# Designs tried in a protein design run: designed miniproteins, single chains, continued (4). Part 86

Each design is a single chain, and the fold is of that chain. pLDDT is the mean over its residues in the fold that is shown.

## One batch from the design tools (miniprotein)

Design m15185
Fold by ESMFold2-Fast:
Structure m15185 (fold): chain A 70 residues (1-70)
Amino acid sequence: MKLTAEQLEKAGVAASLQLPDSSHARLGEAVRAALAKGSPVSLAEIEEEVRKHLSPEEADIFLEEVKKVA
């Protein structure tokens, strides 16, 4: 599965609604890092990259939103 930049940004917005304000800076960094891998980007590359920036709980929430837009 591969995601476009638009799909990844949409997933980031959806995840931000489920996470506290303290997580938003890390979430934004994770989304930007995943977008830097290219477009379209594979789900495996997104998961590997975002888990470097986010806590396990934050990453799980974001990845569930990624699956909803793909």
Scores: mean pLDDT 82

Design m15186
Fold by ESMFold2-Fast:
Structure m15186 (fold): chain A 62 residues (1-62)
Amino acid sequence: MDLEIAEAMGLIAISVADIEQSNHPFSEEQKKKLAELKKKIEESTTPEEYLKNAKELLKASS
């Protein structure tokens, strides 16, 4: 359980860092959605939800 949460947090950190450091053109809508997904991940109550939301964050960053 803790390992899954740690993995999800790692994915969030990597994904957010890549987005922030990348000179990739994101729309304001995409940036807002990514921020909301990040917050939703933090609000997740189960490890599985953390991982699912982390994957959605990665999708939204594409």
Scores: mean pLDDT 65

Design m15187
Fold by ESMFold2-Fast:
Structure m15187 (fold): chain A 86 residues (1-86)
Amino acid sequence: SSNEYAKKVIIDTLKRLAEEAREQGHEEVAELFEKARDAVSKIDPNDVEKLKEIHRLVLEAEQALRDGDWERVKELAEKIIEVANK
């Protein structure tokens, strides 16, 4: 379904963010994105509101990473885990 595809896009983006964080020497942040990916994998694809909130946070994390704002990246990774687990 389109919802399953949207969830897969979020998971694939979190995997890329973890790889980019590790490449830049931010191992703890990479581990947080890996935990976020695992948490998101457990979300019902029909929970559209939760997936929308996570997608917004993921886009903010991508921007913070491009800006080199590692404090913000870490906060956003932790927030993604929090939202996924609520």
Scores: mean pLDDT 89

Design m15188
Fold by ESMFold2-Fast:
Structure m15188 (fold): chain A 96 residues (1-96)
Amino acid sequence: MDAIQFEADISFVIMQINLAIKAIEKGDFESAKESLELAIEELEEMAEKYPEVREKLEEAKELLEKAKELVEKDPEKAIELLEEAKRILSEAAEAV
């Protein structure tokens, strides 16, 4: 695995998740969904590049997809799922 590239890719996803959380807190659900879509697309590309952590990347992606559906219906639950996704991504980074 290219550790430098993996760290850059993970940092991008976490940045998008943090932007989505802030957007949800402000009631900007459209911006939150856009940030989550970018994070989901990056996780899909990463799953192809990093088969060693694919299962964790796919778990994080599922949490982001569920959070995106809940952004307007249950914003508190959406944020909880996003924090869980960040935890899983941190574990993937440690697995290298």
Scores: mean pLDDT 85

Design m15189
Fold by ESMFold2-Fast:
Structure m15189 (fold): chain A 87 residues (1-87)
Amino acid sequence: NKKKSEELVKKAREALKKGDYDKAIELADKALELYPNPEAYYIRAEALRKQGKVFESAVDYAVSDGLLPLEEKQERLRQREEEARER
């Protein structure tokens, strides 16, 4: 379920921070089996990128962004627009 998926995501983040990319991918995969958590896709993308699997990583980044709430996506777009205007 969602709560158990979130616990696995927390463990996957710790594995990623430690440089254990295989474990981060394994834990993210288990989290995704329980719930399509955007953070789990993001963590798996980061770990896959570190392993040189750049295409698979890019797909997971795109899925993660696609699962974010509309308001968070809009806030990210506003931040990018503000940065683009500042020189």
Scores: mean pLDDT 75

Design m15190
Fold by ESMFold2-Fast:
Structure m15190 (fold): chain A 96 residues (1-96)
Amino acid sequence: MLVLTFPSSEVTVKEGETVTLTGTLSKKPTEPILVQVLKDGVLLEESERLTVTVDEEKGQVTLTIKNAKKEDSGVYTLVVTVNGDVTSGSVTLTVV
């Protein structure tokens, strides 16, 4: 079973900080990984400020938010598809 695990379900940062939300996959990917990011159930597009990186050797998926803004607060869900398996994990981000 493919599982995406985050070390914490909640993250709090100050406005202007860089946020990294890293999830670890239960299986190392042997095929390309597809990652979709949802914020409050709405699909997010990557931008200069919001990026997704995959470390296939470690089986890690990282969402990076640079220069965090209060409007970035919300529930972030990473949906990961690899080897025909689909998993998701969610983290609540609070920007203060």
Scores: mean pLDDT 81

Design m15191
Fold by ESMFold2-Fast:
Structure m15191 (fold): chain A 60 residues (1-60)
Amino acid sequence: SAEEEAGEALRRAVELVLAGRSLDDPEVQELIRRLAEALGISEEDARAGVRAAVAHRRAA
């Protein structure tokens, strides 16, 4: 489903950023694109979602 695809893309993007990859990394950008497409939102909104999820994980 689109929700499962979105969740997987978000999880992978967050894991890569937490492992030290930049949000400008081509692999992270591809995951952000997939997240945006799966949810029907902009890449900017998807990128903000990844950034928020990373911040939440770092605060835990």
Scores: mean pLDDT 86

Design m15192
Fold by ESMFold2-Fast:
Structure m15192 (fold): chain A 78 residues (1-78)
Amino acid sequence: LIKEADELTNEGIKLYLEGKYEEAGRKFEESGRLYEKAGDYDSAAYSYHMAATSYEKAGDLERAKELKERSEELEKKA
């Protein structure tokens, strides 16, 4: 789980730097889900925050808001 989440986070960062924000958001969101399943709430919160930022830059403001709220809730558990 954590190794797979780390790989997805690295892919998301690369896509984000390339300006592929929608694809980056999907990678960060899946990474967040895997970290959350592993109980790594700090890394999950970071991944969801990056997914929210990526979707916001892609123009998906509703998805971005939902993931930002999820990130904030997970930060309270970390």
Scores: mean pLDDT 84

Design m15193
Fold by ESMFold2-Fast:
Structure m15193 (fold): chain A 55 residues (1-55)
Amino acid sequence: KILEALRKRYDAPEEELKKIAEEIEEQIKKEGLSEIEQKALIEGLSQEEYEKLLK
């Protein structure tokens, strides 16, 4: 579901989106975020934050 949300928001190669999705999933597991908080994190992800996750 995270990967699907990223595909909707960003026009990026599949490999980049998978990498970002894995980083977000690790953060969610670490912080124990609820489904509502997970959605807010993905929807609130800025261009700058997206680029930091790629690097």
Scores: mean pLDDT 69

Design m15194
Fold by ESMFold2-Fast:
Parts: structure tokens; C-alpha cells; sequence
Structure m15194 (fold): chain A 88 residues (1-88)
């Protein structure tokens, strides 16, 4: 139940970030979109691996810690993506 709540909150959070990236990507050339897409894939890979770790957590406390760490890492990936887009 707590793990499902954390996964849902993370999914909603990542979804919001992906919408913001998608809107910005629409202004880029195809080559620039391809470069940004690689960074988006890294963010998605991190998200999916993080979900597996949350599912494997032995306690709700461990799941919360993993959630907090993953969200921070996703925030860094998101900032890197946005900085790359703004550099064009």
C-alpha cells in the first residue's frame, strides 16, 4: 500500500516533467531532439530501475528513503535536460 502510493506519486511527478520536456522539445530541430531524447532515455531508465528498488524494499522506511533519493536524481536529470534545451 505505501509502496504503491510512493510509485504513484513518482509516476505523476515524472509524467509532469516529461510533459514540460515535450513542450520544449517541440521548438528544436530533429538533430537537437535526438540529442535530448538520449538524456530523456537516461531519466526513464533511472525511473524504471528505481521503481524496481522500491518494490524490493524490505520496509516502508527503506522504500521512502529510496523514493527520496530517486526523486533527487530525477530532478538532477531533469535540470540537465532543460539546460541542454536552453543551450540551443
Amino acid sequence: SEKEKLKKELRDYVGKRLVEISEKMATLTPEQQEEVAKLVQELLDRYLEGLKKIDAAKSTEEAQKLYNELKKEIDRDFEKIMEKIESY
Scores: mean pLDDT 87

Design m15195
Fold by ESMFold2-Fast:
Structure m15195 (fold): chain A 75 residues (1-75)
Amino acid sequence: SEELEKARELVDKAIQALREGNYDEAAKYFDEAAKLAEGVNPEAAQLLKRASDYAKAGNVDEAIELAGEAYRLLS
């Protein structure tokens, strides 16, 4: 449960960074969340890795959509 809480906190931080236009910082938070999610839900980890790629590209809407899907899998 601690790993799940930490992963969700990192997703929240990533979404905040995206909203602030800090795309590289958002991608780093998504990558950290993906590492924590890998041992709990590999599907969520893969979605977070994809969200990181979209964040790096500045594709905010797709990054948020994928992050939201991952967040649901981590609940």
Scores: mean pLDDT 88

Design m15196
Fold by ESMFold2-Fast:
Structure m15196 (fold): chain A 60 residues (1-60)
Amino acid sequence: DELKKEAEKLLEKARELREKARELREEAKRTGDKKLELEAEILEGVAALLEAVANWLKNS
């Protein structure tokens, strides 16, 4: 029950991070700013980690 709740919160945060990364990639495309591109990659990586942890919690 508590683990399932925690997994859901992690998935919600991961989705928010992916949306922010998409916005940063669009801005990087407009400006050519490599820092924004790197920030988007970092957020995508963090989101993937949160999704992996959430899947582990759901299957525990």
Scores: mean pLDDT 85

Design m15197
Fold by ESMFold2-Fast:
Structure m15197 (fold): chain A 80 residues (1-80)
Amino acid sequence: RSEAMMAAMQALSEARRRAEEAGDEETLELVNKASEAFVAGDYETALEYLEKAKERAEEAGDEETVKLLEEAIENVKKIM
């Protein structure tokens, strides 16, 4: 559990940083909303925003961010 939570936090932080560096404000906003929900313990809402962020990153062709978001989604599901 602790390991999955740490992995989710790391993946979220890296995805946020990459979206910020790329200037992708839409993906950044979705990742920020997911992070807020995650910290609040609302894992269902966090997962919803992470999946939306992943779809946006896929449309943008950002495979690196997609991979990070997939890792975050997987680890959030492990703690639900």
Scores: mean pLDDT 82

Design m15198
Fold by ESMFold2-Fast:
Structure m15198 (fold): chain A 82 residues (1-82)
Amino acid sequence: MSKLEKQVEAYNAFREASAVFEETGDAEKMIEVLESKGIEVPEEAKEAMRKYGENYKDPAARQKAYDVLTEVLDKKVDEIAK
C-alpha cells in the first residue's frame, strides 16, 4: 500500500486513542488502543501520554503534553515518508 495510506492510518489511530482518553481519562487505555492498531509506541511517547493523563485537570500542563504527543506523531510520519 502507499506511504500516504500508512500515514493516514497512523494519524487515525492517534485520533481514536485521543478520543478514548477524552472519555476515560486513562492514559493506559490510550496506549492499548494504539498497540491494538499495530502502532509501536516508543517509550518517550508512553511517558508523554502518562503526563497528559496526570495533568489533564491543569490546562497549561495538558496543552504542553499534547504538544509533545503531536511532535512524536510528526516524527513517526517523517520516518514512514523516508
Scores: mean pLDDT 68

Design m15199
Fold by ESMFold2-Fast:
Structure m15199 (fold): chain A 75 residues (1-75)
Amino acid sequence: SLAERKARITAAINAATSRKALLDAVRAEAERLFPPEVARRIIERASQAVADAKTLDEAKTNAIKAVEEELERYE
């Protein structure tokens, strides 16, 4: 389900130990779980959210929100 795919990306983001690890995890999970078009949008939105964050915890919060907002359009 879409909810399960969202939970997988969220779990990967929460497990990240750095901004690079977060972006790598989002890329891997998005490309694995979604069609290329949707994966590309998720990665783009998460990358922007991380770039705007000052701390890793803020980057995680911003990335999760960005992914959730992108997936609302996909549903």
Scores: mean pLDDT 83

Design m15200
Fold by ESMFold2-Fast:
Structure m15200 (fold): chain A 70 residues (1-70)
Amino acid sequence: SLEVGRAIGLILRAIVDLEEGNYEQAVKDAEEAVKLSEDPLAYRILAQAYEKLGKTDEAEKWRKKAEELS
């Protein structure tokens, strides 16, 4: 499906953004991915990106969401 394909693409992009230190972009791409598909991996990436930005409360929120879906 288009939604699944796009979500996967955004997840892969967010992983690359994290590896390159583009944490704000990683948040944007992961947020768009979770809107298209509630993939636990996308929530984990979102949590990691927020943690890198020093946003601990947001990171914990999304980490728990990923755990609920796993």
Scores: mean pLDDT 85

Design m15201
Fold by ESMFold2-Fast:
Structure m15201 (fold): chain A 62 residues (1-62)
Amino acid sequence: SLEEAVRRGLEAADRELAKDPTNIDAAVQAGVRAAMEAGASPEDVTRIGRLVREYAERKAAA
């Protein structure tokens, strides 16, 4: 489901941000990969990539 793909993408992003909170690109790449592995469509992977970037940037700014 889209919800499961989003959840897995955010969990993967959080793991990368735990290693390096400034490496937003690594967080996005991990999130996109997790969403693809969860079976998200290419369109949903694109949406999840944007969501993860916004999430990571917001965390880096806090």
Scores: mean pLDDT 85

Design m15202
Fold by ESMFold2-Fast:
Structure m15202 (fold): chain A 55 residues (1-55)
Amino acid sequence: SELEEVAKEIAEKLNEIGDKIDKALEVAKKKMAEGKSREEALREGFEEAGLKPTR
């Protein structure tokens, strides 16, 4: 049904956002392990994942 298709589309978008957040955190963890500060690592991780942090 149309409702199920809309639900699938929303689920796909949520999965995409979740994947980006997971990638951002993974990149941030690697940068922190390399000696970058938490703030630096998070900014760079989110930027690389295509998520620009806002304040």
Scores: mean pLDDT 77

Design m15203
Fold by ESMFold2-Fast:
Structure m15203 (fold): chain A 100 residues (1-100)
Amino acid sequence: GHSALEKLRKLLEEARKQAIEDAKRIIEEALKKDKLDIDDMIDFIAAYEILKLNGIELSEEAKELAKKAREKLEKLSETDPKVRRKLRGALIAAEILASL
């Protein structure tokens, strides 16, 4: 029946909308902080990728912060396996959420 597929599509669309709204909030909160710790930078990069992959326009300030955070996290990942695992996990999760 059509009703089961429509219900599933509606649930997936609501999950996608929620992920986008959560990502927007993470970006806004990060931009208000004077300093980002490692976990803040990882969350920011994941949120940035979710929005970018969903075609959501991002501010120049957010784009610049994403570039700087990514560069710092990649450098830290060369010497810290925990940062490397967290960053890889966050990017994979963002790609999965953006594919919903």
Scores: mean pLDDT 83

Design m15204
Fold by ESMFold2-Fast:
Structure m15204 (fold): chain A 55 residues (1-55)
Amino acid sequence: SELLERLEKALQGVDDSIASLEKMNKENPSENVKRAIEMLRKARDTVEEMIEKLK
């Protein structure tokens, strides 16, 4: 499914962004960066649930 492939690619992009922001937060802690990570993790969980339902 093209939709499934697109969602899996989007999930990888979100995971990469989370990893990058976590590295930034580790080097220079910021409440705004921490909030961005939390928001992206929630978005990741939503996309992952959609992927599982489409299998």
Scores: mean pLDDT 86

Design m15205
Fold by ESMFold2-Fast:
Order: structure tokens, then C-alpha cells, then sequence
Structure m15205 (fold): chain A 59 residues (1-59)
């Protein structure tokens, strides 16, 4: 299991939460909003990398 924390600068809280819910549906990862545009992602290395790519491309 891999844990990554990413920043989504300039994205509203509403949009960040929407992206988190969409990523949870698409990937086998645990996502936690930490506030201030920070998101914690937990899962397999492959699923975590795919979720990070999705969040960055859609933010």
C-alpha cells in the first residue's frame, strides 16, 4: 500500500470534493481531503498514480 499527499492549487473546495468522489468511483483508492487543497490518497502504487493523474487533469 502506498500513501501520497498531493496539492490541487487554485481549485475550489466544492470542485475538489467532487473530484474526490469521482476518483473513488473510478479507482480502488482511499481519498481523504485534508483542507487547503491537500488530498491524501492511499492504495496500490498503480491505482494511486492513476488517481493522481485523474485529479490533476480534471482540476
Amino acid sequence: MVTKIISLPGVSKKKTLELIEEAKKKFNVKLTYLGFGLVKIEGSKEEVENAIKYLKENS
Scores: mean pLDDT 82

Design m15206
Fold by ESMFold2-Fast:
Structure m15206 (fold): chain A 68 residues (1-68)
Amino acid sequence: MSKEELDKEVELALKVMQASLAMRAGDYETAAKYFEEASKIARSLGRTDLAEHYEKLAEEARKKAQAA
């Protein structure tokens, strides 16, 4: 793994953690943003299944934000 790939893996982990914390806090708008950022990073790493998973979580978070 190159330093660039390692940096992206760390950033992905941080974005997922931030999204999870926002979901627990009921801040669904912030959670959706972090899941979208995580999806983009996962896609740049060639991890398409993870990117699709985070895109779905971002959509679900946005729906919760509109319901609140």
Scores: mean pLDDT 83

Design m15207
Fold by ESMFold2-Fast:
Structure m15207 (fold): chain A 70 residues (1-70)
Amino acid sequence: GEHNALAHRELQAFDEALKKGVELGKEQIAAIRRKAAESTPEMQAKLLAAAKAGEEALEKAEKELEEKKA
């Protein structure tokens, strides 16, 4: 049979893993922004655009994770 306590522990571990993934994504975006500052103007534009798109995607992912808790 299904054990509710076990399911809760597994969901908590999964939620923590997802939050850690989002945090790592934010660190990677910050690294891209730092590289953009040291890059050529053409590469800066591309890296900043990629960082912005990544930030918006992570923000959406965080909102969806919070909404699914309700």
Scores: mean pLDDT 74

Design m15208
Fold by ESMFold2-Fast:
Structure m15208 (fold): chain A 55 residues (1-55)
Amino acid sequence: ANEDVLAEEAGKLSVEGKKEEASELLTDYAKKTGNADEAQDLASKAAEVAMELKS
């Protein structure tokens, strides 16, 4: 899966108030990559997408 697509999905879930679903998506990615820096980068991108959607 493309990280940008995952970030958009997590951001959309956050804006819809589905925080738990967004968290689960990010956690699943973290388990798949096994790299904390990559997981944090995805979380940051998702937050930026959520901010843009609210604007």
Scores: mean pLDDT 76

Design m15209
Fold by ESMFold2-Fast:
Structure m15209 (fold): chain A 70 residues (1-70)
Amino acid sequence: MEELAEITYKSTKLTLKSVAKLVPDKAIENAEITLKVTESWARQTYSPEEAEAIIEAVKEAVEEIKEELK
């Protein structure tokens, strides 16, 4: 479970960083949409505890990108 959250964090951070470089004007909006989409599919696919770990991993990546874009 920790491994899935770790992979999700790294993958999400790389994706959000790429979007920020390609489309900076939409980077924050894309990060927020990514979190909402993750909340939806994670809660449908995994147990509540696993879903929470995945959601927190994505939330961390999103907050880091928002901080970098200040």
Scores: mean pLDDT 79

Design m15210
Fold by ESMFold2-Fast:
Structure m15210 (fold): chain A 55 residues (1-55)
Amino acid sequence: MSDLEELLRLIGRVLRAIGDVLDAELAGDEEALKKAKEELEREVKEFNEFLKKVS
């Protein structure tokens, strides 16, 4: 079943993006933090679009 595999892949991407945000925050790099937050928003948007298609 490909939908479950795709869901887990998207969850992995969101978790990685969260890690990047935390790393930038701990480093005190405001520019890296802004970019990491933009990437997290993108990954969350893709995750939500997938959920709409399978619900």
Scores: mean pLDDT 82

Design m15211
Fold by ESMFold2-Fast:
Structure m15211 (fold): chain A 61 residues (1-61)
Amino acid sequence: SKLIEEARKAAKEGDTEKAAELVAEALKELGLPEHGEKVKKAILEGKISAEDAVDFVEKLA
């Protein structure tokens, strides 16, 4: 998915906010919008790394 590729790029570049938004959008496209918002908050609060979140969504897709 293009969203997963862009999220991985953002995470590697240290753009945590952009990575979180792209991960949430990818989860929304998979039919998990509430899960996407929870993961986005977890990334922004530092509870999970953006890279780990991208890996999680890539395994679901």
Scores: mean pLDDT 82

Design m15212
Fold by ESMFold2-Fast:
Structure m15212 (fold): chain A 73 residues (1-73)
Amino acid sequence: KEEQEKLAIDYLRKAAEAARNGDMETAKKILEEGIKAVPGNGALRTLLKHLEDGVAPENIARAAEAAAQWLEE
């Protein structure tokens, strides 16, 4: 459980960084990889859907950071 949460946090943070830099293609790839590695984490799937729905990079980055922080407590 803790190992899966750590993986999800790592993917969420990498996706947030890519989105902050405006690199939405990289953010999408990171989220897709994260979903494959941690399929039980709903935040990764929700963020990928938001990204595909055209949510602004700033909002994707903020949401990913918030999700990672929430998992860290």
Scores: mean pLDDT 80

Design m15213
Fold by ESMFold2-Fast:
Structure m15213 (fold): chain A 60 residues (1-60)
Amino acid sequence: AATEEAAERWAASAREGVLASGGSEEQAERTYRDVREAHLAGDGDRADAVGTRGVTLAGT
């Protein structure tokens, strides 16, 4: 479905962002799950917050 496809794309991008910022595979996987779950639930604000937080924490 379009929602699942969008959730997958955003979750994958968030995962890549975590890894690019020096995050671990575990941090990337957690961020992927949290972003995907939030988008599937229709909670865009939570998806954005989780994705941004994951990348920020990885970069520190």
Scores: mean pLDDT 75

Design m15214
Fold by ESMFold2-Fast:
Structure m15214 (fold): chain A 63 residues (1-63)
Amino acid sequence: MAESAARVVKRTLAPRYGEDAAERIAERMKELAERYVKEHGLDPITAVGLAAREAVAELEREL
């Protein structure tokens, strides 16, 4: 599930942030989503949603 969501996020954000930045967001989202599922017991859909928001926020702080 996280990999499919990462692919969608990368494709959605590439026109806005560029392909490299979109790839970084997607990879970070996968890492965070996996942790949310394993350590916080969140369902995969909720975990992906939270992870995507966090990954975008991290990237925006670096810009």
Scores: mean pLDDT 75

Design m15215
Fold by ESMFold2-Fast:
Structure m15215 (fold): chain A 67 residues (1-67)
Amino acid sequence: IDELLEQFKEEGQKYVQALQAGDKKAAIEHVKKALELLKELVKLYPDNQGFQNALQYAELLLKKTQE
């Protein structure tokens, strides 16, 4: 559990760092990894609305970043 949350935070930070560096490809890769980790969190905690809402936002963020 703690490892999964820590990995999710790490990928989110790497996404921001990649955007700051102007590396759009790296940013897309890190947001995709964060999205996969978040899907696992939703499976483990299906009653957690926060994780479910975050998953929806992450999908939108990925779409926007790919444009």
Scores: mean pLDDT 78

Design m15216
Fold by ESMFold2-Fast:
Structure m15216 (fold): chain A 85 residues (1-85)
Amino acid sequence: MAASAEAYETLLKLIEENAKEISDKVQEKLGALPFEHPLDVRSEAMVAAIKEELEKALKEGKISEETYRQGVALLDFRLAVVKKL
C-alpha cells in the first residue's frame, strides 16, 4: 500500500541523514557490553537507535503520527526476522 511505501522511504531517508548519529548510538549501547556481540544484540541496538530518531522527528513535527507508527512496525518486523536467523 502507498502508506507502507511512504513509511519505508521516510525510514531510509532518516537513516541516511542520521547515519553517523545512529552508528554512534549503536556503538555506545554495544560499548557498555564487555564481550563480542551476536547479530540479534547488534540489530536490537540499531533498531533502538533508529526508533529514537523516529521519535525525535515526530516530536519536531517532521513526520506524521501515521508514518511513525508504520516505521516502528517495519523496524519490529525486520528485528523479528533477524532474531529467527
Scores: mean pLDDT 68

Design m15217
Fold by ESMFold2-Fast:
Structure m15217 (fold): chain A 65 residues (1-65)
Amino acid sequence: MKELKELVEQLSKHPSPFSAPQELVDKILSLVKSEEEAKEAIKVASTAASPGISNKVVEALKKKF
């Protein structure tokens, strides 16, 4: 969970407030191994990341689970 928070923080600190490298999104997805972790990832992304990034994470997690 700490690694997930750090990645979401990196997304929020990206030079563009509404864009982030797909590579960082993919790293977040690779850390999510279970449905419980997916719920935590969505919660952390929605509180720290921009709406555009949180939507991308949610859509990718829905596709995976």
Scores: mean pLDDT 62

Design m15218
Fold by ESMFold2-Fast:
Structure m15218 (fold): chain A 61 residues (1-61)
Amino acid sequence: AKRVALVRGDDEERAREAAERLLAEGYDEVVILIGATDEEALALARELMERGYDVELVNVD
């Protein structure tokens, strides 16, 4: 399965830096979620997992 990281935070620069590191660590795709709620992030993670992705949720301040 493809590995997807969901990076949630309020700072676009910190989220971008985290995304670059996760791609370097071998994630196939990274999705940045700025200003998303916990419920919105979990709903997206669930949908991606149902589609056969291996999903990790990463929070950045």
Scores: mean pLDDT 81

Design m15219
Fold by ESMFold2-Fast:
Structure m15219 (fold): chain A 60 residues (1-60)
Amino acid sequence: GIQEAIDVAKLQLKNLVKDGLITEDGAKEAIKTFEKLLKEGKSIDEAKSEAEKIALKHSK
């Protein structure tokens, strides 16, 4: 469900931070964007795409 998608996204972002690919602030901003878009009625795929763009802005 939606909650499982959020939990998976949090885990994936946490792993990217541990691997040094993105910052903790970037991961936190990405998950907040993901949650906001889901609340606005966007699909999980659309919300994930936008959250990934935010995470990439905080990458190497």
Scores: mean pLDDT 79

Design m15220
Fold by ESMFold2-Fast:
Structure m15220 (fold): chain A 70 residues (1-70)
Amino acid sequence: MKEEEARKEAEKEVDKLVELFKQGKITKYEAYSRLYEKIEELAKKLGLPLEVRMQILGEAGLKFDELAKK
């Protein structure tokens, strides 16, 4: 339940960052930095275990890479 909430919020952040990246408003590095910060914030707010946090971060990073490809 909390994990599902975190995954949904991370997915929204990925979609937002992909759009900004494709518009040339941020670099790939800035996108990763913002994604990391968002997931850390969500993990702290929702009390997620480290392993779950790392899994969500990995999933979100892979999704960003896939969607950022033309």
Scores: mean pLDDT 82

Design m15221
Fold by ESMFold2-Fast:
Structure m15221 (fold): chain A 88 residues (1-88)
Amino acid sequence: DVESLSNAELARLLKRYARVLAEIARELGVEEALEAAERALALLEEDEADPELLRRAEEELERAERLLREHLAKNKIKPPNISEMIER
């Protein structure tokens, strides 16, 4: 459960999630979502234990996810299984 993770463990999980979102964004050509995922990765690479950087990274990931959801809905594309992709 995310709530029971240390900041460093949360940062590692968020980095994996950001990489998955960046991959999906590149495949779909959603530049704004790719930029948001890349900003999240950059924030997480600065200091994995900084709660403010973790919060900002989560905001960028939420933005990337929203942009991808909007693109999928608009173009009638089935959502990818993000949980399966994170296991890679």
Scores: mean pLDDT 76

Design m15222
Fold by ESMFold2-Fast:
Structure m15222 (fold): chain A 55 residues (1-55)
Amino acid sequence: DLLARSVRNSLMLLGREDLADKLEEEVRRLMETNSPLEAALKSSELLGKEVDRAT
């Protein structure tokens, strides 16, 4: 799915290959337990936290 791939690609661009698979899996889990909109919002929060940490 596009959302999980976007999170993975963002982490790869940040040089965080070690987290790419883990966060992609967490995004997919969020999509299973939440509505698509809620999953997108929560995934954005997770990605934003990693971007802030890398910067």
Scores: mean pLDDT 72

Design m15223
Fold by ESMFold2-Fast:
Structure m15223 (fold): chain A 105 residues (1-105)
Amino acid sequence: SEEAEKLIEEAKRLIKEAEELLKEALKLMKEGKLEEAEKLLEEALRLLEEARKLLEEAKELAEKLKDEEEKKKILEEIKRLELEIGILEGMILIVKGVINIIKKK
């Protein structure tokens, strides 16, 4: 459980960093700094991929837990974070699409 919780906390940190990079990329887009914005979006996607790997490791550890209440709590947290990653990935891909459209003009 302690090992799974540590992986979850590391994944949360990466998700938060990816969210902050998305916010900064949106600011750079408003300033016309499209190449800098794109670089931050690529870094955000890399962090989200790392977070997904940590959550998969945490999930494998959680499945081995004997305490059903603790297992349920950890698996629900992982599920919530996986959904958050999916939403952020979707938003980043939309923003990258918009940058590509702007660059063609």
Scores: mean pLDDT 89

